# Designed miniproteins, single chains, continued (4): the designs that were tried, part 69

Each design is a single chain, and the fold is of that chain. pLDDT is the mean over its residues in the fold that is shown.

## One batch from the design tools (miniprotein)

Design m14530
Fold by ESMFold2-Fast:
Structure m14530 (fold): chain A 79 residues (1-79)
Amino acid sequence: SAAEREERLRKLRERLDHLKEVFRTAMKNSPREQWPLLRRAFMFSVEQLITSAKELDEEERERILAEARAFAERVEAEG
C-alpha cells in the first residue's frame, strides 16, 4: 500500500541520515590521508542501502546517490 511504501521510505531516509552522521564523525576524527577511504566506505554503504530497497525506482536511486555525493563533498570542504 501507499502507507507501507511511505513508512519504508521514511526508514530508508533514517538509515541514510545515520550513515551521513557516521561519515561526518569519522571525517572529523581521522587524518586527511584517510578521507578517500572513508568516502569510498560511505558511498559503498549508501549503494548497499539503496540496492536492498527494492521499492525504489531508478530515478529515486540516482537522486539518493547524488545526495550522498553532494553530502560527502560538503563534509570534505568543511575540514
Scores: mean pLDDT 86

Design m14531
Fold by ESMFold2-Fast:
Structure m14531 (fold): chain A 55 residues (1-55)
Amino acid sequence: GPAEEEGERVLRKGEELLEQGDYVGALVAAHELLKHFPHLRERAEELRRRALEGL
């Protein structure tokens, strides 16, 4: 549904930011996912971990 599609867009943006070396931006995206998209929790926690490793 729309919420699932929105969560996937936020995740994709976070992964793109991580690839660009924008670790702060990727961390913000991961935090948004953890707060608003519980169905993506495991993927959001992995994104957060990778962003924190880059800082």
Scores: mean pLDDT 84

Design m14532
Fold by ESMFold2-Fast:
Structure m14532 (fold): chain A 64 residues (1-64)
Amino acid sequence: NLLEKAKKALAEGKLDEAIELALKAYREGRAAGSPLALEAAELLREALEKLSKTRPEEPEPVGV
């Protein structure tokens, strides 16, 4: 199950893999008219948000 693999990849911090799997799950769910498409879209958004935090536009404070 693509959605389950995407969740596992996200939990393990494999953001690139999670994004790829979530995209595939989303596209397949959309084509089938499945409610799983919404869950895949949510996973994709979460993975992208984590990726954005990993590469912030501004340096994070670590000065303590």
Scores: mean pLDDT 74

Design m14533
Fold by ESMFold2-Fast:
Structure m14533 (fold): chain A 85 residues (1-85)
Amino acid sequence: HMEEERQALKSMILAAEMGLTMSESQKKSLAENLIWRAKRLVEQSTDPEFKAFLQRIAELAEEGLKSGKLDEAFERIIALAEEAL
């Protein structure tokens, strides 16, 4: 995979890890940012496998926002992104 794509995943992992230590309002803002970032990267990527991982990250963050289970969402995003590296 391109170095830029790996750096994007590492950045998303770090963001989600930091999210686990944030306030509830900050967690919601971070989840919204992760959704936006993932969707933007889907538009820029040509790799279908990487696009699928990004779409799943966005789905997990959206599910976390809807359910209020943001910690669970961030933990799942970290695991998925680490698998994609």
Scores: mean pLDDT 83

Design m14534
Fold by ESMFold2-Fast:
Order: C-alpha cells, then sequence, then structure tokens
Structure m14534 (fold): chain A 73 residues (1-73)
C-alpha cells in the first residue's frame, strides 16, 4: 500500500486507517504483535487521525505508513 499516494484521496486514506486499525487489533489478539507494539501502533494511528482532522493528509499518511511498518516487522 502506498500511503503517500493515498494522501491525495482523503476517503482512501480514511479507509486505509480503518483497515490498519482492524489489522492491528486482530494481530494483537492473535498474538502476532506484542502489547508494546500494539500500543505504539495505536499511538501512531491517533497521531494520524489528528493530522487528518487538521487537513494535513501528508502527515497522516506518514504516520499510517510508520504504524504499518511496525505490524510488518
Amino acid sequence: VDYLEAAKNPQKLANLTTALALRAIGDYLDGRISEEEYEKVLKLIREAQKSFDEGNYEEAAKKLKEADELIER
């Protein structure tokens, strides 16, 4: 997923945020990520949501990409 390209489409960015949050919850409940990693991902998603609400879609996309990379590794 290219989060920076999604920054050009607010609806796509919002959909990616929801999908990432659901994946993080699923991975945590399934034991694929630690509680520390889960909390870090949630913090990044909250920061992304704040940037999104402020109209800063590029910053929101960067935070979502960082959260996604934490789940991948």
Scores: mean pLDDT 79

Design m14535
Fold by ESMFold2-Fast:
Structure m14535 (fold): chain A 75 residues (1-75)
Amino acid sequence: SSKELQSSITLMRLFSLIVAAEELIKQGKIEEARKYLEQARELLEEAEKNKLLTPEQIEKLRKMIEEVEKEIEKA
């Protein structure tokens, strides 16, 4: 379905933003990494409001974002 496709695209976009933030941290680009994580949090909130992702997917993605944010705090 079109909603199923939108859910898949949203999930892929969220993973892309999180992975990009991880790579930026490895490059020492901490402020750029923060910007990507902020975009990921905003997209996650919109996905939850639009019911594009399951509660389990939302919780897992939220934890992934939190883990990357902790990496920044240690840098």
Scores: mean pLDDT 86

Design m14536
Fold by ESMFold2-Fast:
Structure m14536 (fold): chain A 60 residues (1-60)
Amino acid sequence: ATTRANLEAAAAEGHPGAWRDLGLLYMEEGKYQEAATLFRKAAEIDPRYEPLAKEAESKA
């Protein structure tokens, strides 16, 4: 099972999928600014994450 700590470690290593998953956890916690930052990083690597970044930014 993937824990938050494992996602944070993978995100620190620059894995866009980990940024997406960690961002979704922040969205569930109501931490929209942190989620927006992670989705924006993912969107810079892969534009498919652009809608998630915009959604989180609109809630922050």
Scores: mean pLDDT 78

Design m14537
Fold by ESMFold2-Fast:
Structure m14537 (fold): chain A 55 residues (1-55)
Amino acid sequence: MSKDQLIAEASERLAELYRRQDAEGLRELAEELKDTDPNLARGAEMVARRIEQQQ
């Protein structure tokens, strides 16, 4: 899979999980992306943390 395709799919999954307020799913996505795209992984982790703080 190309890096651009992987980033596009990961961004779509991140948006979907955010819409569902699924902090656990966002943390799992961050772990999947940690080695492939650390910046996107960090973004997913930060969003998960924000959702957890609002609960």
Scores: mean pLDDT 78

Design m14538
Fold by ESMFold2-Fast:
Structure m14538 (fold): chain A 60 residues (1-60)
Amino acid sequence: MDESVLEEYERAKTLSAEEIKERIELYKEILKKNPNMHPEEKKIMEEVIKKLEELYKEKE
């Protein structure tokens, strides 16, 4: 896992389920509005979203 992904995941553990959901939606909107994003940056952001969705399911 990329270090940036791990850092975001660890920080998200301290958030409520609602806050995690808000962050997931924020990242999804960033991806939607930036289709020309660098491929590696896009992969990192998609990995963050996946990890946040896993945490959200654990809390709900």
Scores: mean pLDDT 78

Design m14539
Fold by ESMFold2-Fast:
Structure m14539 (fold): chain A 55 residues (1-55)
Amino acid sequence: SELDLLLQRIAELAKKYNLSKEEVIELTRLGVQLLFDEGKSVEEAIAEIEKKIKE
């Protein structure tokens, strides 16, 4: 499912950027909002999430 793919990609970003549990929870909330409320694709959601990590 798109949700499973989103969660897998967020887990990969968490490992890559050594994110805290609190950061992962917040970014997961953002990803779910982008995917289901904003109608974005998984790739669009992940691009937005990675942009926020790089701030």
Scores: mean pLDDT 86

Design m14540
Fold by ESMFold2-Fast:
Structure m14540 (fold): chain A 64 residues (1-64)
Amino acid sequence: SMEEEIERLREQVREEIERIRALKKQDLSDPAVAAQLEAAKQRLNRYAGRLQEMGVDVAEALQP
C-alpha cells in the first residue's frame, strides 16, 4: 500500500541520515569515505524526492 511504501521510505531516509552523521565523524580527506558520503547523500535525496512525489513533506525530517 501507499502507507507501507511511505513508512519504508521514511525508514530509509532515517538510515541515510544516520549513515551521513557517522561518515562525517570519519576522515573526510579519505577519498573512500568522501565517496561513501556522496553516495549516501544521493540516496537520501532520491528517497526524499520520492516521498515528496507522494505528497509527504520531508523538510522537517531533513531539518529538525
Scores: mean pLDDT 82

Design m14541
Fold by ESMFold2-Fast:
Structure m14541 (fold): chain A 72 residues (1-72)
Amino acid sequence: SREALEEADRRLEALAPAVAAGDKAAQAEAARILEEAAEHAYEYLLELGYSEEVAERAREHLLALAEALRAR
């Protein structure tokens, strides 16, 4: 849902200073939030009438960002 994505955005914003400072716990938590947001983005794009292909690309993009954070 849109509300779930807005909540994810607020949580990520709150973690941003710690993530930028290289806090490994904050990076792991941000990655988890992005992984959760990936599923919400997929569902929300389908609700808006986008194709499954567009929804899957959005999910894959967010999952790739989560993986990049975990690899630091």
Scores: mean pLDDT 86

Design m14542
Fold by ESMFold2-Fast:
Structure m14542 (fold): chain A 77 residues (1-77)
Amino acid sequence: SMADVAPLIEALSSPDERTRTRAALQLGLIGDPRAIAPLEKVIETDPSKTVRFEAAQALEAIGNHQAAERGYELIGA
């Protein structure tokens, strides 16, 4: 994808849960490996279980199945 991932990575730190959820989803759809470390941080630190779940699904979509499995365990999914 020719989409710039930097604004989406920044959006993962938004105070708005919906914005963070959308950013995680879009990063997964783009599939850029630059999103892997930011998404892993979301799984560890985000107060919303919904956002953490979307980050785990995004990691799986990017192809980082090991990190996605770890994320699912952390959120109880």
Scores: mean pLDDT 80

Design m14543
Fold by ESMFold2-Fast:
Structure m14543 (fold): chain A 87 residues (1-87)
Amino acid sequence: AAVRERLRAHPNIEIGPTAEVRLDEAGVDAIIRAANKSAAKKLVIEDGTVITGSAEGVEAFIRKKIEEANKDLKEEVVIPPGEYDLS
């Protein structure tokens, strides 16, 4: 679908084949903006991940994950399998 294609088009975003992102355009834009702000991190959305919620909630969640990765000196921000309601 268009959402998966937009995320895959970003050089620092990887999305697993079974991962599901149930967001509107604003929510997808929030993921892309957060990934762009990380600059040096690859964002990996693993298989079995389901993301729903608001654009604001999604942006806050990804930002928090980037901050945790920066604190741990990790090169990748990984969203493990699971259902995330970020409303």
Scores: mean pLDDT 76

Design m14544
Fold by ESMFold2-Fast:
Structure m14544 (fold): chain A 77 residues (1-77)
Amino acid sequence: SIEEAKKKLEEIVKKLEEDLNNAVLNNYSPEEMIEILKKHIKKLEELRESYELTEEQKEYLDYLLELLKDLIEKLEK
């Protein structure tokens, strides 16, 4: 359902923010940060495949996926 997809998207975004904040505050290595980002990318891609999303949700999800993949590239050098 659209409501279930919205709730799951919000949960993933909140957990991503918490994990990244924790990684920065605890000086995680680039490798550890990449693993966190990959985990959240997988969750977002699973959400995209499992739920029917609104156009706005799809645009936001695509934006997040692009942002996270760009961050991985920068952390890999």
Scores: mean pLDDT 81

Design m14545
Fold by ESMFold2-Fast:
Structure m14545 (fold): chain A 66 residues (1-66)
Amino acid sequence: SSANEAEIRRLMEDLRAKLLAQLSAEGRLTPERAATIDRLLRELERDFLENNVPVEKLREMLAAGG
């Protein structure tokens, strides 16, 4: 579903923003770490879209990863 795809992309962008903001607040944000986060999140997004993972399952996985 295009709606599911859009929501997954939105969650990935939100997660990216939160991770970068946290690293920046901790004084740990570097260009290398930002590039690594971007790469890993792009790979994760691609995997979820390819495997048609429901957005609800993604939300559950993100909540459990604390």
Scores: mean pLDDT 79

Design m14546
Fold by ESMFold2-Fast:
Structure m14546 (fold): chain A 86 residues (1-86)
Amino acid sequence: MMERIEELVEEAKRLAEEALRLAREVMARATDLAVINRAIALQLRAIGIQFEADLALKQKDLERAEEVLEEARRLLEEARALLASL
């Protein structure tokens, strides 16, 4: 059980870090305030996901670890789409 939670948490944090990196790239390249605001929102969500992942691991909450991983996947897709739109 714990090994599965650790795997999910590690993957969620990895995806959140990649999303954070892409959001920072968007901020560096964007000149449109609306796009910059979306990039800021993605960065805050990525930081939140990292905290939630650590919390799921501490609480040994498999269901929450799975939820956080799905949130991280969606965030990464949004970050990739935003960067691709530049």
Scores: mean pLDDT 88

Design m14547
Fold by ESMFold2-Fast:
Structure m14547 (fold): chain A 95 residues (1-95)
Amino acid sequence: MKEKLRELAIKTTAASLALVGRAVEARFQGKEELADEYIKAAKEFIDVTNELVEKGRVDEALKFADEVMEALSLPDDEETLKRVKEIIEKAKKSL
């Protein structure tokens, strides 16, 4: 369990930083609304991950982080955001 929590902390940090990185890039491109939506997605991702951990659902939290990171491998920022939002919404409905 402690090893899984360490892995989750690393993955959650990496995914949240990648979401913030997409927001920074969108802002430099003058896409302020897209940037704000990525920041919101990063916050919701952290909130959902924390709730899964509080409920003892660490394996689901790991899968959730992996799904978000996989979506972040896509080159198109708007398509990536749409997929991230779908992943977050699905996770919220499972809570």
Scores: mean pLDDT 87

Design m14548
Fold by ESMFold2-Fast:
Structure m14548 (fold): chain A 56 residues (1-56)
Amino acid sequence: MSREEAVKAAEEAYRTTPNPGARAAAGAGLKDARESKDEEEAEKAMIGALHAVETL
């Protein structure tokens, strides 16, 4: 997965979640993805954002 794809996935999770707590957590993951130095860091941040919206 490219860094851009990971950021877009995190943005989608942040934008589409109906739960305010999940949105806050996904927003943190989105920030981490945007600040990532490489594709691996971006993907890990994206996974964190997706898990936040899934588990809250």
Scores: mean pLDDT 77

Design m14549
Fold by ESMFold2-Fast:
Structure m14549 (fold): chain A 79 residues (1-79)
Amino acid sequence: ATPEQTRANQVVAKLAKEAIDALSAAPPEEIDRVAQEFYEKNKEKYVEELVSLGYSREEAERIVDAAIQAAVDTVRLAR
């Protein structure tokens, strides 16, 4: 693995953890609202970080979208 791939994996893991932490604090009926608020506050930050590591903006956006959706699915399955 390249240093850039290692950093990208760390960025995605951090994003997933922050999303899960935010969503886990929400009541079940508020998960969609909290997910949307997290997305609006954090998407551009994480997209820019991934772009700096060699991803295209389109790829970075797909990665961020997938990670947040996976966090939502994880929290919903646990409840």
Scores: mean pLDDT 83

Design m14550
Fold by ESMFold2-Fast:
Structure m14550 (fold): chain A 74 residues (1-74)
Amino acid sequence: SKKEEVLKKIDELIKEGKLDEALELAEKAYEEGILSEEEYIEQLEKLQKAGHKEAAKKLIEIEVEKAFERMKAA
């Protein structure tokens, strides 16, 4: 599937140290609906653990938005 191909390519890019390319691919796949929000977050967490600062910032942004959604739902 497209999802499996994308996830495999992201993993390969991370292993090669191509963290910027891995982030760009994960973002594009999420925007195109290939990755769910949960799958996209998992890729951001992998990139953050690898030391990618931009991925860490995006994770914080998502967590802030989810906190606001929870406040509205309560």
Scores: mean pLDDT 84

Design m14551
Fold by ESMFold2-Fast:
Structure m14551 (fold): chain A 79 residues (1-79)
Amino acid sequence: SLIQEAVEAYAAGDYDRAIALLEEVLAKDPNNAAAWGLLGDAYEAQGKTELATEYYLKAAELLEAAGDHEMAALLRESA
């Protein structure tokens, strides 16, 4: 899956590839909280902390809406 390829790219340190794959995931499913969270991680790894914060908060909003209050709280702490 594209999300798994993005996770593998991120783990390999290929943040540009991870971002491109995650943008494809989000173009198909903009409510994919995991993809927003990983996009935040990739931008944080590149030192783009403000963008990372925006994406973590987007992921947290989606998780909260889905009833996953614990994971939403963890992402807000990371933002």
Scores: mean pLDDT 84

Design m14552
Fold by ESMFold2-Fast:
Structure m14552 (fold): chain A 60 residues (1-60)
Amino acid sequence: MAVPVQVFADAKPLTPEQRAEMLAITREAAAEVAKSDAETSRRIVEETGRRLREILAAAA
């Protein structure tokens, strides 16, 4: 995997909604990163990481 954002989603079982949202965010971010400029990719990865951490923090 080219970006660590997918690793951030590797967590213990969560609610179905949280899992679906994390998966959707991760997949969308990966697709956008693959076709985006370097600066846009960096911002996508950063924002995706923050969102995933917020979901995980809410679950903890």
Scores: mean pLDDT 70

Design m14553
Fold by ESMFold2-Fast:
Structure m14553 (fold): chain A 87 residues (1-87)
Amino acid sequence: SAEEKIKEAEKLPREEQLRKLVELMNSDDFEVREAVAASPLADIRAFIRVDLETAKRLAESDNPTVRKRAALALLFRGEFELAEKVA
C-alpha cells in the first residue's frame, strides 16, 4: 500500500530516503504518487528532483497542498534550467 511505502521510506537514511521518495513520486501508480506527494516527507527537495512530467501531473492534483508544492518546484526548475544553460 502507499502507507507501507511511506513507512519504509521513513526508516531509510536521509540521502536514500530522498531517492526513494523521488522514485515513488515518479511512479505510474496514481495512489502511491499522490499519497507520497501529500506526505510531510515530500518537501521541496523531493519535488524539484521528480521528472518534469511528474511535476506537471502533481500541479494538477485535487490536493491543494500537492498542487502548491508542485507549482513551487516547477518555478524553481524553470530558473534552474535557465541557469544550467548559461553556466
Scores: mean pLDDT 78

Design m14554
Fold by ESMFold2-Fast:
Structure m14554 (fold): chain A 99 residues (1-99)
Amino acid sequence: SMDEELNKLLRELAKAGKIDKELIIELVKRKFDVSEEEAELYAEAAVLAHKVSLKLKETKDEEIAEELEKLEEELLADKSLSLKEKLEKLKEKLEELLK
């Protein structure tokens, strides 16, 4: 499933030592049949997920780690949502975790 592959890539990008939004947009557009808007939203979500991962590494906050994993699983498993809607909700929730 494309959603499963996108989630796997998101987890890998979140743990990466360096993240580049433009390279993520190019990678996602090349590997997956997604729109420009979906690729941009995904790259924004990946940057935010990377920031959450850095915060977790600094704080060792298990509650944030559990919330992130649950959020990723629930959003990507929801067949009622479009990819765009899933990415917009993911971005919003990741921004909440970063405050």
Scores: mean pLDDT 77

Design m14555
Fold by ESMFold2-Fast:
Structure m14555 (fold): chain A 94 residues (1-94)
Amino acid sequence: SVEELIEKVREETLNFIKAVDEGDYEKAKEEADKLVETIGELLRQLPSLSPEQRLEAETVLAFAIMTLSIVSKSPNPEIKKIAEEALKKIDELR
């Protein structure tokens, strides 16, 4: 369901933040890859959503993209690369 996808994007974004904070590069990459996949699924559903569902979906997408954008400014090159690659993949889905 769209509600499950919205919650998944939120959860995966929070898991990504936690992995970044803990310096777990392998987990950060894993969570970023999951996030890209879930965002792709949510983006495909956007045209068929109700206005209320679209607002919720756009809000969680903005949270995920903003998080990746902030992390892409990291002084840590490994973490920066993970976030930049995720953002690039998301842009390719648009």
Scores: mean pLDDT 89

Design m14556
Fold by ESMFold2-Fast:
Structure m14556 (fold): chain A 94 residues (1-94)
Amino acid sequence: EEEADRALTEANVALEKGDYDKAIQYAKEALKSKDPRIQAGAYLVLGRAYLKKGDYEKAIEAFEKAIQYAKQANDPIGVERAEKLLKEAKEKLK
């Protein structure tokens, strides 16, 4: 899973640089992994990138998936992080 871990790292780097299209691209590459830990991280990046682009409905969908996979990965910190971002995305739709 070196390829998926690398893709997730690149997705986070792109997100921090404000390159949201690259963040989405790399996150989708990371989602080829069956590892719930990597899937949770990739959906978190997708949600954050969509949120920054103003695509709130896609951000909500991605954060819901991030919560699902973080629970499968037994990652309570990841669950809390994704739930906070999900709430933020839902507030943007109001």
Scores: mean pLDDT 88

Design m14557
Fold by ESMFold2-Fast:
Structure m14557 (fold): chain A 85 residues (1-85)
Amino acid sequence: SEIEKLEKEAKELERRIEEVRAEAERLEAEAAALRAALEADPSNEELRRRYIEAEAELALARMEASALELERERVLKEIEELKKK
């Protein structure tokens, strides 16, 4: 049924959201550690580069999580509409 297909899609999106959120938490911890290291050695260009890259990756992960959450919300709304018919 169409509802069963959408329920599978919602579960897959939920799994991906959990994975992306876990990755964002790891990147947040990495960025925090790199920031602390950079504060101890402000002239270290390698630490600065790594920190900038970690911050950029974190921003992308957060954006991906938000996009997946919006898509999951759309799928759940579609399921509710089909249940009314």
Scores: mean pLDDT 88

Design m14558
Fold by ESMFold2-Fast:
Structure m14558 (fold): chain A 71 residues (1-71)
Amino acid sequence: MAAVLLEALRAEGVPEELAELAARAVEAWEAGDEEEALRLEAEALALAATLSPEQQRALLRALARVAAAVA
């Protein structure tokens, strides 16, 4: 899942720092490291809150692509 998310985020032009944080959070969840996952999610959410409207739309498109791919 982490690799699929990272590819989708990069393809939509989401900032690399946010893409890497989001992918690492998913990897931590897949590894069962809940504390690390929650920490990385908090950092990703904080960074996402600073995005421009256009970057926020890119993020939503990437997340929709991942949701469709895993459904």
Scores: mean pLDDT 80

Design m14559
Fold by ESMFold2-Fast:
Parts: C-alpha cells; structure tokens; sequence
Structure m14559 (fold): chain A 86 residues (1-86)
C-alpha cells in the first residue's frame, strides 16, 4: 500500500517519480502562511496527484489517483507530522 511521505515539494516530486512520470508540479503559499504543494503524474493511462499541506509547523499528505473517466481509483493518506528539514 502506498503511503505519501516527505516534507517539501522536492521530496514529494521524488516520491511521485516512483509512481510514474511527473506531468506538473505547483506550490502556493496563502496569506495565512499555509503552503500547498502538489505534484501530478501519469501511469498506465491514469492520473495521480500527491498534495502536501504545511500549516502551523505541521505537514499533511494526501494522494489521489483518477482513471481516464475521472473516477477515483486510489486514495492515499498519511498521519500528520511535525515539519523537519531532511
């Protein structure tokens, strides 16, 4: 079972490359200091997106996989973690 990990866009992207070719990546910081990083890739005709949300010194991770028709084929979550550079 796949469990999303990492604390930065770079780590998220490296993990995404293990699933399949990366198509796009983005990072945005809100005025409230919430940072949202996403990496989208493709494998076997499906699209996956890994998202990392950094807020108040903590990180939250979620991954979603969609088939060609837009149906969710997988959902991956991990426990929240304290933000630590690694």
Amino acid sequence: MFVPKGESLEELRAQAEELGPVVSSSSVETEDGVKISSVTGERDGRRYTLTLIETDGEVYRIGVELDAAGNTTALWTSPKAALRPR
Scores: mean pLDDT 71

Design m14560
Fold by ESMFold2-Fast:
Structure m14560 (fold): chain A 87 residues (1-87)
Amino acid sequence: AIEELEKLKEEILKLLEEAKASESVIQFARDALDGVIRHVEEGKVDEALHVLDVTREILEKLLAHKPELLKKINELLDKMKEIARSV
């Protein structure tokens, strides 16, 4: 579970870097997804799911001008959500 979440985090960060997102957007995503993984490690699944939903809402606002990138990121966030629910 944790190893899969770490891989999905790295995929999201790579997509943001390849799309030349601002350093502030990349840092926000890293901090938010690190928080998700920490909550899962602590057995706080509901908190992890809440942070994923909030992260999605913020990224939808920050990346509104890049809908194809946002679609790919949302697909990866949905995968993280399914993994978090399975623990």
Scores: mean pLDDT 86

Design m14561
Fold by ESMFold2-Fast:
Structure m14561 (fold): chain A 61 residues (1-61)
Amino acid sequence: SEEEELLKKMLEAIEEGKVEEAAAIAREAVERGFYDAVAKAIRYARKLGKEDVLAAILAAR
């Protein structure tokens, strides 16, 4: 699904520490109503200890 593809891109951006890219994808996910993808990305960023990326994604929601 489009939500799954967007989630995959968001998780890759989180892993790579691409704060701006992760935030942009999270904003698109919120605009499209993909709240489950955003929730999964938040949990993943927390698990990896990526505080900067986590803050950016939380600001996008």
Scores: mean pLDDT 85

Design m14562
Fold by ESMFold2-Fast:
Structure m14562 (fold): chain A 58 residues (1-58)
Amino acid sequence: SAEEGVARAEELVREANRAYEEGDVETALKLYREAIEAAKDDPVLQALIEAELRRLEG
């Protein structure tokens, strides 16, 4: 469901942010991409996660 997708995307973003803070950029980028897929039913949330991923990639 869209609600389950949003909850999963938020969890994946939290895990991605932890990985990034620990210096594991590769894992962080992978988790962000998974979060984008999980948020596909929420285009606003998906766009926000995509913007953050682009910021981290440079």
Scores: mean pLDDT 84

Design m14563
Fold by ESMFold2-Fast:
Structure m14563 (fold): chain A 88 residues (1-88)
Amino acid sequence: MKVTLPVPGLKSEEDAKFIEEYIGKVKGIKSVEVDLENKTVTFEIDKNADIYEVGKEVKKAAEKSPTKEVRDDVIKAFGIAYEKALKE
């Protein structure tokens, strides 16, 4: 399932690279696409993944964000994607 969500705190290539490198490596996330121009992130979540464990690892990875704004926005965006994954 792909979900595109706003990350308004996304301001730099460094923020985009952080999301791609740390969030994209979380087991259960198939892909992460960052659109710096539109300030959106697209998450593709594996339907067979343990969504609780994925959420825990995303939160942990987001704590490595260089800015609080990107961290909070990524956690919020993943929360919306996670809710959609649970509801199908």
Scores: mean pLDDT 75

Design m14564
Fold by ESMFold2-Fast:
Structure m14564 (fold): chain A 67 residues (1-67)
Amino acid sequence: SSAEEEGKKQQEERLKELEKIAEEVGKMTDEKKYKEIAKEARENPSKAGKYYGEIVNAKAEAEKKLK
């Protein structure tokens, strides 16, 4: 297996996780912006790391408000 293939697999897993978290946060907050961020991350994978951080932080904030 090549390092490039491993990198692509890790990127795809991160994008799927980001999309899942964004969907959960969107339901918790009733804000569509999280789904838009997930779409932008898939269209621009180089920015996925930044968007992932934003989404994870948003989930933590939503969970604090939910309980």
Scores: mean pLDDT 77

Design m14565
Fold by ESMFold2-Fast:
Structure m14565 (fold): chain A 64 residues (1-64)
Amino acid sequence: DELQAEATRLFQEAVALIEAGGPLEEAQALAKRGSELVDQLSRPSRELSAALAAALRALSEAKA
């Protein structure tokens, strides 16, 4: 599924950027694009759900 693969990639890139100490604004933009793709899906894959959860946790921790 092209949309699921793209959304998963975006969330993984957001997490990688946060872990590398990169700009939080770019990581947030990647996660936002991924979330917009998820809104178009009826059922996200397990891999996509895990990637989304990891990105949200990383962003929450970075903002604290």
Scores: mean pLDDT 79

Design m14566
Fold by ESMFold2-Fast:
Structure m14566 (fold): chain A 61 residues (1-61)
Amino acid sequence: EERLRETALAMVRAVAEGGDLETFRELLTKSYGEEVAERVVELIREGRVEEAAELLVKEAL
């Protein structure tokens, strides 16, 4: 779980810093569904990257 949290946080930060947010949303929609994808993307847009990463870790478990 610790490694998953670190990986998720790094991934979310990379997307927030200048990654392709649209591609990221599409990948999340395919894996976790549209509702989760929208919430994660919304958190990233709000600058709440740690919360976005935590949500991804919870959905992966």
Scores: mean pLDDT 78

